# Designed miniproteins, single chains, continued (2): the designs that were tried, part 43

Each design is a single chain, and the fold is of that chain. pLDDT is the mean over its residues in the fold that is shown.

## One batch from the design tools (miniprotein)

Design m5462
Fold by ESMFold2-Fast:
Structure m5462 (fold): chain A 82 residues (1-82)
Amino acid sequence: MAARDKTDEELEAIRDEALARLKKEGRLSPENEEKLELLKTIYRNYETDPQKAIEAAKRLAELDPSLKEEAEATIKLLKEKE
């Protein structure tokens, strides 16, 4: 099977999909800014500090229950990388 080492391109694709979903939901608040910071924290730390990325994903799920499934999927992937 193909090796899936999450590249920058793959991480950007995951981020863009999450951002597109937030945009589709019409989220426009200070809470949305915190969600963007959490998403950036996940992507910046995905390869170097999976634990920090997991914490950020958990916080994202707390802030936006509609993103909980996606955040939990991200946490699962990050735990598999540990």
Scores: mean pLDDT 69

Design m5463
Fold by ESMFold2-Fast:
Structure m5463 (fold): chain A 61 residues (1-61)
Amino acid sequence: DYVEKVEAAVKAGDSKAAREVAEAAVRELGPQGTRELALEAARNGKSAAATALWEAARAGG
């Protein structure tokens, strides 16, 4: 669900909302769990969502 929410925010042009959702993922799943979501997003071609999740995981770890 976090991947889909980040992608929706990116498609809406709301990079702030995308970052906030990615940060929420770090708070709930931790940095490693969020990094795993970023890799899953990348495998599914969701590059913008993957980048936002990866950056939030790095900042939170």
Scores: mean pLDDT 81

Design m5464
Fold by ESMFold2-Fast:
Structure m5464 (fold): chain A 111 residues (1-111)
Amino acid sequence: DPLAKARELVQFVIDNFGQPLRDAALANGAEAFRARLAELGEKLLEAIENKDLDKAIEILAEAFNVKKETVREVIERTKMKEEDLLKIAELLRKGDVHGLLVHLIDLALNG
């Protein structure tokens, strides 16, 4: 069932990226958390420009507070392209937690 597989991928992305991001925002206060995301977004943009996928995975693992293996699995399962990573970097730089969650869910639905 393609719809069941899409739902499983959406839940996987929410559990491994969405929920940790939400929990970090609630624990650390909005301003400090957004400042941290903006710094990580800048570093992610640099990693993408340098075509350093391993560094991009490391930065995403830090941003979402997950293991690098989890980030790699999400990228592979959503078939994430360079433009998708650039959008993540943009949303991180803006501290747009809501937009980031929407983008991740959209990637899971279209993966």
Scores: mean pLDDT 78

Design m5465
Fold by ESMFold2-Fast:
Structure m5465 (fold): chain A 94 residues (1-94)
Amino acid sequence: SSADLQALRDQVLLLAQLAAEEARRLGYEETKEIAERAVDAILAEDFDTARELAERLAELMRKHVPEELRAGLEAWLAQLFAALDALEAVARAL
């Protein structure tokens, strides 16, 4: 539904903002820059760029997230990429 898509977009936006803030706190400049660019792409509804940046963010987060949190990260990333695929499909159908 449109409400579900908006909720997923809002969750993706919030996580990207939280990732940027945590990266800033830890001094991970590349992760911060990519997360901030992902926020901009999501707001611009540039789904191709958002997907590319989400994949780069995922790689950086996998390097920095402790192993004990990895399963939760991977489950969340699977939901994120599924949501981005759904958004791209909806945009293409319009």
Scores: mean pLDDT 73

Design m5466
Fold by ESMFold2-Fast:
Structure m5466 (fold): chain A 81 residues (1-81)
Amino acid sequence: SSEFHEKLLELTEKLLEAAENNDEETFKKIVEEIKKLYEENVSKEQYERFKKALEDLIKLYEEDKEAAIRYIRSLVELLKK
């Protein structure tokens, strides 16, 4: 839905800001909000797929913050289209 897309974009932009500010606590809180947004708006099968992608993103952030920032930036640009 349009509302789901707009909220996902908003949260992804906030996630980018937290990553750029090296705010790990806020980054993890926003990931949990994105996870909840998916859980509330998609099927169980789609939720499990997105949950794995979010877990992979947390791992990327912990291993390579610069790569995580570049990845999230690309997601923001994709969501704006």
Scores: mean pLDDT 85

Design m5467
Fold by ESMFold2-Fast:
Structure m5467 (fold): chain A 67 residues (1-67)
Amino acid sequence: MPPDGVSEEKYQAALDYAEANPELKAVNEEIAEKLRRIGDELQKYIESKRRGDEKEAEEHRKKLGSL
């Protein structure tokens, strides 16, 4: 259930803290979604660069700049 590299104790403590502070849970969910989108576009940018597709890489770079 916890992400790789995170101990169960630390993960549970973080969940308990978020549950005690519901305002922080909403903020964390928004940040997590934004980071997920950034990660996905960054991966596509890297793959486009590896293929030598500079036009496709530029499109993903612009999407990253708009996030």
Scores: mean pLDDT 69

Design m5468
Fold by ESMFold2-Fast:
Structure m5468 (fold): chain A 81 residues (1-81)
Amino acid sequence: TLKNATIEQLVAAAEANKGGTITLDASDFQIVYTALPAMLSLGVTIKIRGVKPEELQKIANASNGIVTYDEKTNTTTISPK
């Protein structure tokens, strides 16, 4: 799990995990908004704890991402189409 990640660190992690999954803390979600299109283009699935799906759905839809939400774990998952 990445904490206080920069946009550069998120992109580097996505390149290292092409086709894999990256887990992020809710505190990083503002940076994720900027990095999300690049991460999805690398085939990376992104899991964010503590962020509601509505907050990410607009950005994910614009980036051809699929949004799912697990109410039990309060985790939003964004996967590439």
Scores: mean pLDDT 72

Design m5469
Fold by ESMFold2-Fast:
Structure m5469 (fold): chain A 94 residues (1-94)
Amino acid sequence: SAAAEEELEKKKKMLEIAEELIERLEEAIRSGDLEAAREALDEFFRRLQEELGMSAPSAEQRAAWEERLTLEFLRELLERLKAELEELKKELAA
């Protein structure tokens, strides 16, 4: 039960971080602001690393993301994130 409580807290934190990213990406897409989208992604990965102990993307992976950062890519990313968030919400409700 202690391990289950720790896992639940991590999932709740992941939900919070993901919801913040989704809101910031929706605003960036609405305004066409690719720099705002970059800042939102940078903050997302920083929070995953610092608050959840997850590995940061490599410099090479980040460069590849920057080259692919278009409004179309952001819309596709947003749809995938929303789908993953709904699955996480279902896990928390189970």
Scores: mean pLDDT 78

Design m5470
Fold by ESMFold2-Fast:
Structure m5470 (fold): chain A 95 residues (1-95)
Amino acid sequence: LDSAVERAADLGLRAAEDPEATKLAVERLTQLGEELRERDRIRSTLFYSTASMMAVDPKRGVLSLRNGFLANGDLEGAKEAAEALERAVREAEER
């Protein structure tokens, strides 16, 4: 569903506004990429690429992630990213 992709994008953009949330988002997306490396190479590559881009340009990384999910039709990947990004934002707010 487009709603899952837009949720991931919205949470990612929210993380991008806070340096601590961005750092936690990069860490969580990197972990997801590692876990998927041998099981889903396309999703793994998207998560690693997004984490690397967010470390340098957080908003550009989020837009790249959104475009990747739409191009791949990866709604389950979008849901996983949204959950990881929500946790990153929440954890940053608790600090």
Scores: mean pLDDT 84

Design m5471
Fold by ESMFold2-Fast:
Structure m5471 (fold): chain A 111 residues (1-111)
Amino acid sequence: SADQEREKIQKKLRELASTLDPERIYKIAFSQPLPRTAEALRAAIQALRARVLELEQQVPELAPHTQLVLGLLSDAEAALAAGDLRSARALLLGSRIYLAILELKAEEIKG
């Protein structure tokens, strides 16, 4: 089922993160402050989506994981459209953390 596939991808992402320094992940994820306004959140979501798509093109082996991050960004846009800035910020932060993990793993894959 779709839920089982999502759980498998999330488990694999946690396994990928297990070899990484948490400080490096958080430094990347928090390199920019979390936006507080709807306009700044919209801009940050679009900028992060562009980074995720670029990573997928550069390292297609990470496509299942980049698709998970794109799903979180779509959920963030839906929360933003509903006026739920708290959920939009939380989903953006989660997306930033996941992308940071994937960017660090992409460095290992590229050599």
Scores: mean pLDDT 83

Design m5472
Fold by ESMFold2-Fast:
Structure m5472 (fold): chain A 84 residues (1-84)
Amino acid sequence: MDAAEGSKAASETAREGIMEVAREAGIEAPTAVEGAQKVIASGDKEAREKLAEVGRKAAEIAEEGGALATARTMYAEADRVAAA
């Protein structure tokens, strides 16, 4: 996988996973970004842990694809979400 494909696959994985976590938590959001923000704001620790797991999986896909800057950002965001 080249860096562009890795970045795309990581973004798709993150978007789908975030929307799934939000729906499972009973949160309605029109975008993945809003869904992630609402999960963090909800104080639901289990949902935040699942969201962090999605972020780590997406970061691994980006790293395997050579999108190292994207992977670093995604790992950092996953750690922040888990700590929230």
Scores: mean pLDDT 76

Design m5473
Fold by ESMFold2-Fast:
Structure m5473 (fold): chain A 81 residues (1-81)
Amino acid sequence: SAKDEALARIEALTAQFLALAADDPELVARTRAGYASLVAAMEKETDEAALRLYVRLYHAELNRLIAEHRPDLPALPRPEV
């Protein structure tokens, strides 16, 4: 389903980001809390366009955090459709 696909994408993005942020325990904790909150919101959402928007906004936010905290690292690749 669109929801399962969107949830799988944010899980993959979160795993990739946590691997890059592993040396920053505060950033790891913040990311895990944000992921849990996002999953809870998406579980209640049934609009496919809204689910796709959640994935795009989350991808952009993780790349913003990489640029801010780890400017030495490349941006996360766009989640494939």
Scores: mean pLDDT 81

Design m5474
Fold by ESMFold2-Fast:
Formats: C-alpha cells, sequence, structure tokens
Structure m5474 (fold): chain A 110 residues (1-110)
C-alpha cells in the first residue's frame, strides 16, 4: 500500500535523524527530520483513502515506532517530549499536530 510505504519512509528517516542527533551530527539530523516531515505529509494525504481499521492500525504502529525512538533520547529532554507528543498526535490521527511537533523537533536540532 502507498500509505504503508509513506509511513515506512517516515519511520526510517526519523530513525536516521535520531541516530545522527545521538552522534552529535546535527546537520545530518536536520536533513533527515526534513525528509521525515515530507514523508509524514504524504502519509497524511494517502491515509485519507484507507478503511478506518487500516488507518487506525497504521497510526498505532507508527506511533509505537516513534515512542521507541523517543525512549533512546535523554529522559525529559525537549526532543524526547516533542517525539512523545508527536506519537500521541499520530495515534489519534491528528496529523497536523504530529507535523507541528516534528517541525519543532527540527528547530531543536538546527
Amino acid sequence: SEALRALDEFVENLKKAVEAYQNGDYETAAKYFEKAIEALKRYKELSKNLPEIEQMLLNFFGAEAVRELAAKLPPGSELQKLLENMADALRKGDFDKAIEYLEKALEVVK
């Protein structure tokens, strides 16, 4: 499914962004956060045409992947809180809020 591919691309780019951030490579982290934002925007558009159950399942798996990545960041850090808030928004299907939190995460690493 095109929506699943967009979600997978979002998660993969977010993983690379978090890994780069942990390595102190903030320029590379910013690049992958930007790619994750674009993939999440595509997922938002593609998910509109999915059956409700499939949309809920993909949003659940996406949110859980984001929570696992947030757990790798320093406890209570601004970036961890933003990724946790993004996961909650994604789980609820609030894509605009999820994108907003991800854009704020990009500003933290710039």
Scores: mean pLDDT 90

Design m5475
Fold by ESMFold2-Fast:
Structure m5475 (fold): chain A 101 residues (1-101)
Amino acid sequence: SAVERLRELARELLGLLEQGLAEVPAEKREEFARLVRELRETLEELLAALERGDLAAAQEHLARALEILERILELLSPALADRVQALVGEIVALVAETVAA
């Protein structure tokens, strides 16, 4: 299902960010870890909204996840940011397809 594919992409994104922690400057790691935790919680809320068919809540949680991701991207190297942006694009596209269905 689209929700199962979104769960897989969210897991891949969070795993990439956890691996990327080692590449984040030491002074930014606490902020990075906090933002990744907020992102995980927001993505879980997004998936729960989609599973119950609450499309309005799903769009709200996606918007919040994108705001958190913009802050995370500012903390990443360009190479890691590009990889994260590619996964985010796939997540956004699948949410749009799920909402349209």
Scores: mean pLDDT 85

Design m5476
Fold by ESMFold2-Fast:
Structure m5476 (fold): chain A 87 residues (1-87)
Amino acid sequence: MSAEEKLLQLVGETSREFAEIYAKIAATGDEAKLAQAAALSEAFTAKGAEIAKQLLATDDKEKQEELVKEFGEAAKAFLAELRALLE
């Protein structure tokens, strides 16, 4: 699996988990938590775009693998922060 394929897989997995957690937050009716979830999503999207831009700009396989790992750690942190909003 290429670095690009690994990144696309992580994006797909993170998007699915985000949708599930966000639906649970929405079900609480807590507008403040929904606003926090939206802010976390915006910050993560910006970070993901930055990593993707760097990945496309490099032919260094080791650097590509490091960027995929960085994205994975960022995704893990993002999902953990979202889960924390559910108490």
Scores: mean pLDDT 84

Design m5477
Fold by ESMFold2-Fast:
Structure m5477 (fold): chain A 66 residues (1-66)
Amino acid sequence: MFSPEEAKRIVESAKKAIEEGDEVAVANAMKDLGVSKEELLELIKLYEEGKYEEAAEKINKAVERR
């Protein structure tokens, strides 16, 4: 489990990793957040669109869902 601040750092790191083609860092972000690659890409997209509340809800649901 991670704090909201840690989740934000993971998403920011994942965005940079995708831009740089670092597949290992992307896989680690997916594991830490408990999301698929598609879900991770959706989270990054929401952050880029300024939809921080929707991104936070998706992260929270991924942590608590099962």
Scores: mean pLDDT 72

Design m5478
Fold by ESMFold2-Fast:
Structure m5478 (fold): chain A 84 residues (1-84)
Amino acid sequence: MEAVEAGAEAGAEVARSFALNDPEATQRGVDRGVERMRKAGLSEDAAEAIVNAALQSAMEAGDPETAVRLAREKAREAVERYLA
């Protein structure tokens, strides 16, 4: 999987997990997102920073659909910036 697509999918997954209002599900989403991005060639520190940025975007959204879209886009942009 391309690093950019891995980031976008990780961001969306974290946003969906956060919408469940379950800290354990949210942490699992973060961990899976980090692992997915590491498999795509990012460092663990970079993956964690990108996932946390996506989660912040999701928390600022007013509804779950917007949260998923914004988190996906934020993560995609962050990975593209990291690889540039």
Scores: mean pLDDT 77

Design m5479
Fold by ESMFold2-Fast:
Structure m5479 (fold): chain A 107 residues (1-107)
Amino acid sequence: MEETLKKMEELFDKLMDEIVEMKRAIREKDYATAKKELKEMVDTVRQLASLLPEAEKESILAETAKFEAQLNKAIAEKDEAGAIKILDDFATWLHEKLLMYKIEQKK
């Protein structure tokens, strides 16, 4: 259990670094790099979700699919502000989901 939580934290830290790089690419209007970083972020989230029970995994994967679609649209429209907001909203949502799961495991 503790080993799984540590791996979740490592993957979440990796995801935060990927989000920082994505924001940089978007601000520099390097949409090719932004598209590559989005794929890497989705792969990292899938790895993180695979460590969770099926119900939590399904919830995270569904929200990730929605996030990927919204961010792809914002990038296609060159909506820098919208893309940054979508990234921040997703990061906040995922962090809260993981925090709630950790709290429930301690009860």
Scores: mean pLDDT 81

Design m5480
Fold by ESMFold2-Fast:
Structure m5480 (fold): chain A 67 residues (1-67)
Amino acid sequence: MSREELKQYVVELLQKAAEAGIDPRELLRALAAHVGLPEDASGDEILDAMMEKGVTKEELEAILASL
């Protein structure tokens, strides 16, 4: 999966979170924690860490479902 594809998928997850009444910032913090980054990590830092660690769509969906 390319970085651009992953970025698009994360944007879709943030939209789904907002539609479900979940604070998008809570999802971003959960994603940062999942990849071992601090809470103040930027979206680009989170994306780069997810690419490096090979985070799957299933893992991302599971994180959203846990919120």
Scores: mean pLDDT 80

Design m5481
Fold by ESMFold2-Fast:
Structure m5481 (fold): chain A 69 residues (1-69)
Amino acid sequence: SLDLAEESLNHILKVLEPTLSEEQRKELKERIQKLLDYFKSNPDTPLSVMHQQIQQIIDELNELKEKES
């Protein structure tokens, strides 16, 4: 479900945004927007694939945060 993907991505942004730099927030927002645009273009994307793509963003963001620390 696209709605579930949007809620998950918005929740990630909301939770992580206060701990991120301005540049990291901008990158996160751009990645979230690109992923949402992909799901809108591919509405039949399985929920498991959506979850995997969301998890990859979280993992990359965690690595980026550690490098900036």
Scores: mean pLDDT 73

Design m5482
Fold by ESMFold2-Fast:
Structure m5482 (fold): chain A 104 residues (1-104)
Amino acid sequence: HMVRVEAVAPDGTRITVEAPTLEQAEAKAQEKLDAWRAGKLVIELDGSVESARRAAEQLRDAGRTMRADTEIEIVVKNSRFLSPEVQRLLGEGLRAAAADRAAA
């Protein structure tokens, strides 16, 4: 019942946001796209395994196309702590992105 919006940057980087209204979701997507243009990739997760999987997928996808100097900002919302599985998935995503950037 949350509105989900997906924005695709010119290089194919996918940005997915969720908000209570379409207007808010679109504004959030635009804000993240603007951050991407400024050399920042903003990844949001809520501490769940599912959000960590989506974050890892975004990192892998972006790793092939992002510039080497791109700043990655990870925002964890409404989490008291990250479970070991969430930390593992996020770490895998970051390592995959780093490897893809080094290979490019």
Scores: mean pLDDT 68

Design m5483
Fold by ESMFold2-Fast:
Structure m5483 (fold): chain A 65 residues (1-65)
Amino acid sequence: DEALRAEVAARLREAERAAVRVYLETGDPEKGRALFEAGVEEIVRWLQGQGLSEAEARALVEELL
């Protein structure tokens, strides 16, 4: 589903921007990593709400990284 892929890609880019911002503000790469990982988990949870299994949701996120 192209619309679903586009939405996941947009959410991943937003999570990446938020993580970079935290890293630049704090100087702590682990805080940026933790925020990005939390963002990925939110995307997976959102995809499960759209009817995907956890495995399908994670595979789609990994494809679009």
Scores: mean pLDDT 85

Design m5484
Fold by ESMFold2-Fast:
Structure m5484 (fold): chain A 97 residues (1-97)
Amino acid sequence: MIEAEVEIKKEGDTYILRIRVRVYDPETGEWFEGELTITVKKDGSVEIEARGDPRNPLLQEALAEAMRIVARKLAQNPKLTEEDLKEIAEEIKKRFS
């Protein structure tokens, strides 16, 4: 089971997309958490930070998949808009439902 929570926040002229991923491991009975943060500045520059528990390969795969979604949007438009961030959020929600 994989769950994703997605939040878009505006701080001044900066947009922050935060993706929290939780993966249930049936072998251990534990949840493992990871987070992907995409910061889009006024000039269109993008900063990406990924954090996650390295012990769980399903979590690492989920974070990699979220990164592929972000990378595809960056390839289409290197200056991400609020609309692009909303589309990323919706695709991630659909993939990790």
Scores: mean pLDDT 80

Design m5485
Fold by ESMFold2-Fast:
Structure m5485 (fold): chain A 82 residues (1-82)
Amino acid sequence: SPEVIRDAVVAVQLGEISFQLRVVKESDDKELILKAVRDVYRSYKTLRDLKAPDDVLKKADEIIKEIEELAKEKGVEVPPAP
């Protein structure tokens, strides 16, 4: 059903956000870190557009804040969140 596909997309997007946290933690490549920040903003927008559950959005927001803080610590200029 369309709902099953939607739930699968939500799970994939949350997984992508978690993966990008690992990229930012393990990499010192500023271009790769900046790409990770942009990718998680896109994933978060998709989660909001799909009206993901509040607990999923809260978890995603917490991970994104950690990504933003780590990116800044590694000298990456974090673009404004959309």
Scores: mean pLDDT 87

Design m5486
Fold by ESMFold2-Fast:
Structure m5486 (fold): chain A 78 residues (1-78)
Amino acid sequence: SHMELDEEVKLALLEIQLAVAKIAYRNATDEQKPELLEWLEKLKEEIDKFIAESTNPQIRKDLEDIKKEVEELIEELK
């Protein structure tokens, strides 16, 4: 068995991180926004890396959808 983390499991973890980021965004004070912005920029970099490494067209589409939501949150925080 491949003990390598499956692409679907990696995608699910990114979906969980996005869900947590959305909760953080709803509750963020002005003082907390710079830290949240840095976290979202880190998340975007992880997604970009995974898109570049993925060979599965369905996973790539799902990653691009998550990336779009992350980019929308980043723009709202700027």
Scores: mean pLDDT 82

Design m5487
Fold by ESMFold2-Fast:
Structure m5487 (fold): chain A 85 residues (1-85)
Amino acid sequence: MTVEELRRAVEETERAIEELAERARRETDPRRLASLVAALGILSAGADVLAELAKRAGDEETARRAEEAARRGREAAREAIRRAE
């Protein structure tokens, strides 16, 4: 994976997390909300993997972006779970 490919993957993951977080904030159906929480968890785990790959490549900026994306995805999932209770 090149640095450009890593940056593109992080940007795509950032967008996907943002879109799912927005959908989760508007979702009132518990089953659909559970699916969105699962998807946010999967994307956050993927972002953590991208952060490690970026660190290994020496791209600290891309690593930080991926780590922030993973954190935001986890926060959105936790917030959705709390709202569903």
Scores: mean pLDDT 86

Design m5488
Fold by ESMFold2-Fast:
Structure m5488 (fold): chain A 67 residues (1-67)
Amino acid sequence: LSRRQLIQLATESVALALGLDPETARRIAAAADSVDEAARLIAQAVPDADLDTVRAQISATVRQLAA
């Protein structure tokens, strides 16, 4: 998988885990070009989500998928 595909899969996974619906999760994943952008988009959709925590979760998921 490319870096872009890993970020998309990780973003969708984290968005779903945070309770976002599948269509919203897929849209955010498709729009995210980086871990930082993905975290920002999720934080906008989940008002009580901590940006740094979301970024860390996406980054950890990318590492897990790349292993």
Scores: mean pLDDT 84

Design m5489
Fold by ESMFold2-Fast:
Order: C-alpha cells, then structure tokens, then sequence
Structure m5489 (fold): chain A 84 residues (1-84)
C-alpha cells in the first residue's frame, strides 16, 4: 500500500473544502462538501478539476462531519482509487 500525503487544504467556499493529496506519485483532489454547500459551486469545482484531467475524490456530510486526519484521508483515497 502507498501512503497518501496532504499537499494543501483550503476553503473554496463556506461549506466546501479542497484538499490536494499525493499518493504513489499521483495527485488527487479531494472535495469535501457540507449539507448546506452551494450545489452550483460544488458542481463547477468538480467539473473544473475533471476538465484539467485531475483525479477527483468526493466526501460529503450532513453538516456534522469532522475534519479528517491524515490517516482518514489516506484510507479514503485508497478506497476511492482502489486500482493500483
């Protein structure tokens, strides 16, 4: 198994966070959205990232999700890109 490493994490919007991860030489863009996130902003961000050819993973919650730790993000990324 190849560990994931957090490269950056930033708020794109009030309820949307973008985390950039590196795993096995691949860059993965994790988009986290709360239940009250703007659907159009969320959709636009996903389309922008995919248009650039980035590997995108999504995590969403009902507004009660905790900020993930490095281990949680590594496990999640391993789950969504279970192809290598």
Amino acid sequence: SVPAKILSREKVDEAITLTVLEQGGEIIYLVEAEADADPEKFKELLEELKKKGYKVAVRSGPGNSATPEDKELAAFIYEVNNSK
Scores: mean pLDDT 65

Design m5490
Fold by ESMFold2-Fast:
Structure m5490 (fold): chain A 73 residues (1-73)
Amino acid sequence: SSELEEKLEELELKILLYKLMLGGTEYILERMKKQPESPERKKLIELNEKDIELLREEIERLEKERERLKEEL
């Protein structure tokens, strides 16, 4: 059971780190959207929006795995 607890702790840390990365990316994106528009900025906005989507998908996957591990505890 201590091995399951260790795996759960590692997973919770990973989720925390991804959520911090998501928050940082969302903050940057919101700041960029408030600046004067340029073709280069539009491209960066699109790239950041894609990164946000990928981060959200990974967080959801990890949270489902966390719930699965909690059921085994």
Scores: mean pLDDT 85

Design m5491
Fold by ESMFold2-Fast:
Structure m5491 (fold): chain A 73 residues (1-73)
Amino acid sequence: SQEVQEQIKLGMHIIAAGALIMVAERTKDEARKQELLKRAREIIEWVEENEHLLTESQKRRLEEIRKRLEELE
C-alpha cells in the first residue's frame, strides 16, 4: 500500500539520522561533529512532521534518536 511505502521511506530517514548521530559521537573534530548533528536534526524535524504515518516501533526509535541528539548538543 502507499502508506507502507511512506513508512519505509520514513524508516530509512530515521536510520540515516541515527547513523549521523553515531558518527558524530565518534568524531573528535568539533566543527565536523556540529555539522553532522545539524544534518541529523533537519532529518528528525522532517520525520516529525509526518509522525502520524509512523509505526509504533518507528516512533520509539525517533524518540530515542531525538533524546540522543539533545544529549550531544
Scores: mean pLDDT 86

Design m5492
Fold by ESMFold2-Fast:
Structure m5492 (fold): chain A 69 residues (1-69)
Amino acid sequence: MSNQEILQEALELWRRFEEAIRARDIEAARETLERLKKLKEQTTNPSLKLTLESIIERMEKAIRELEEA
């Protein structure tokens, strides 16, 4: 998978994650997070890894806030 394909898939997963959070669907949100974590393992590009780590941290924070609500 190319770095461009990885980035495009990550952005699509982020959009689906935002929909899950709006719907308060914790299970769907966790599924998109797990997919993004696996996607991160497919790249060796350090800049792309850093970008994906930032997205993962944002997703984890949103899930935590939703669970605490």
Scores: mean pLDDT 82

Design m5493
Fold by ESMFold2-Fast:
Order: structure tokens, then C-alpha cells, then sequence
Structure m5493 (fold): chain A 79 residues (1-79)
């Protein structure tokens, strides 16, 4: 479910695991897209982008924090 995937991405980010947050967010976005849930897909995609940007900047802690925030917003939107 899109909500479950967004919550997993947020949880990984809150645990400081930016790479896992990126993986969970990408999987959630792809799953939501296949289900036709554009809103959930965009939310999870935003969490994945936040994690990717932070990682590209070399700041894993910042990447995890951004992914956690985006994942929480995506989960709230999917409720």
C-alpha cells in the first residue's frame, strides 16, 4: 500500500538510514504509479528525491532528515 511504503520511508529516514529511505520511497512511488494513485506516487517520489539530493551533497544525516519529513507528509496525504 502507498501509505505503508511512505511510512516505511519515513521510518528509515528517522532511523538515519538515508539509503534505505531512498529504496523504500522509490518502491512506494513505483507501486502507487502501478495502482494509478498519482498523489501517493508523487509523495513517495518527493521523499526519494529528498534522500537522493541529501546523499548527493554528501550529508547522510541531512538526507535522512529530509526523507523522514517528506515520507511523513506523503503518509499524511495518503490517509
Amino acid sequence: KALEGAEEAARAGEEGDAERALEEANEASLAAEKEGDIRASMGAGAAALAAAVGLALGDREFAAELAAKAGRKAAEAAR
Scores: mean pLDDT 75

Design m5494
Fold by ESMFold2-Fast:
Structure m5494 (fold): chain A 76 residues (1-76)
Amino acid sequence: SIEETLKRLEELERRFQERMDELRAQNASDEEIREAALEYKREALEVVEEAVEETGDPLFEKMREHLEREIEALEK
């Protein structure tokens, strides 16, 4: 359901924020911060891809394309 998808995305964002707080406290490198962001975006992409399969909603299809581009940019 859309509600389940949004809840999963919220939980991922919460976990990502906790990870970012840890990294900041440790004075982590830009590389470690980038890796954490990349992990988060890949997990978010998986959730969005499942939502596309479940709903076929163009909004989730657009989100998938956007996340794919962001991931590609971070990998370079």
Scores: mean pLDDT 83

Design m5495
Fold by ESMFold2-Fast:
Structure m5495 (fold): chain A 87 residues (1-87)
Amino acid sequence: SKELEEELRRLEERLRELEKLLRDNEDKLSPNVVKKIRGLLRLARTHLDMARQYLSDGDLELARAYLKLAERFLREAEELLKKALAE
């Protein structure tokens, strides 16, 4: 599915942006907050890798499920990073 492939690309781009934002602001954040955000970004990466694998295998249902899980982890990481930088 072209739509799921485009969704995967958009989420991979968001992951890269959040990883860069974390790296650029790591010195401004507590070690515990950095560890939590890194954990969420790692979960997002793992789920995006699984989504890519399922897309390659033609399993569109599982690909969609893993993309939704990745989006949730990226959203949580973004919210946590935004909150921490506002403090």
Scores: mean pLDDT 90

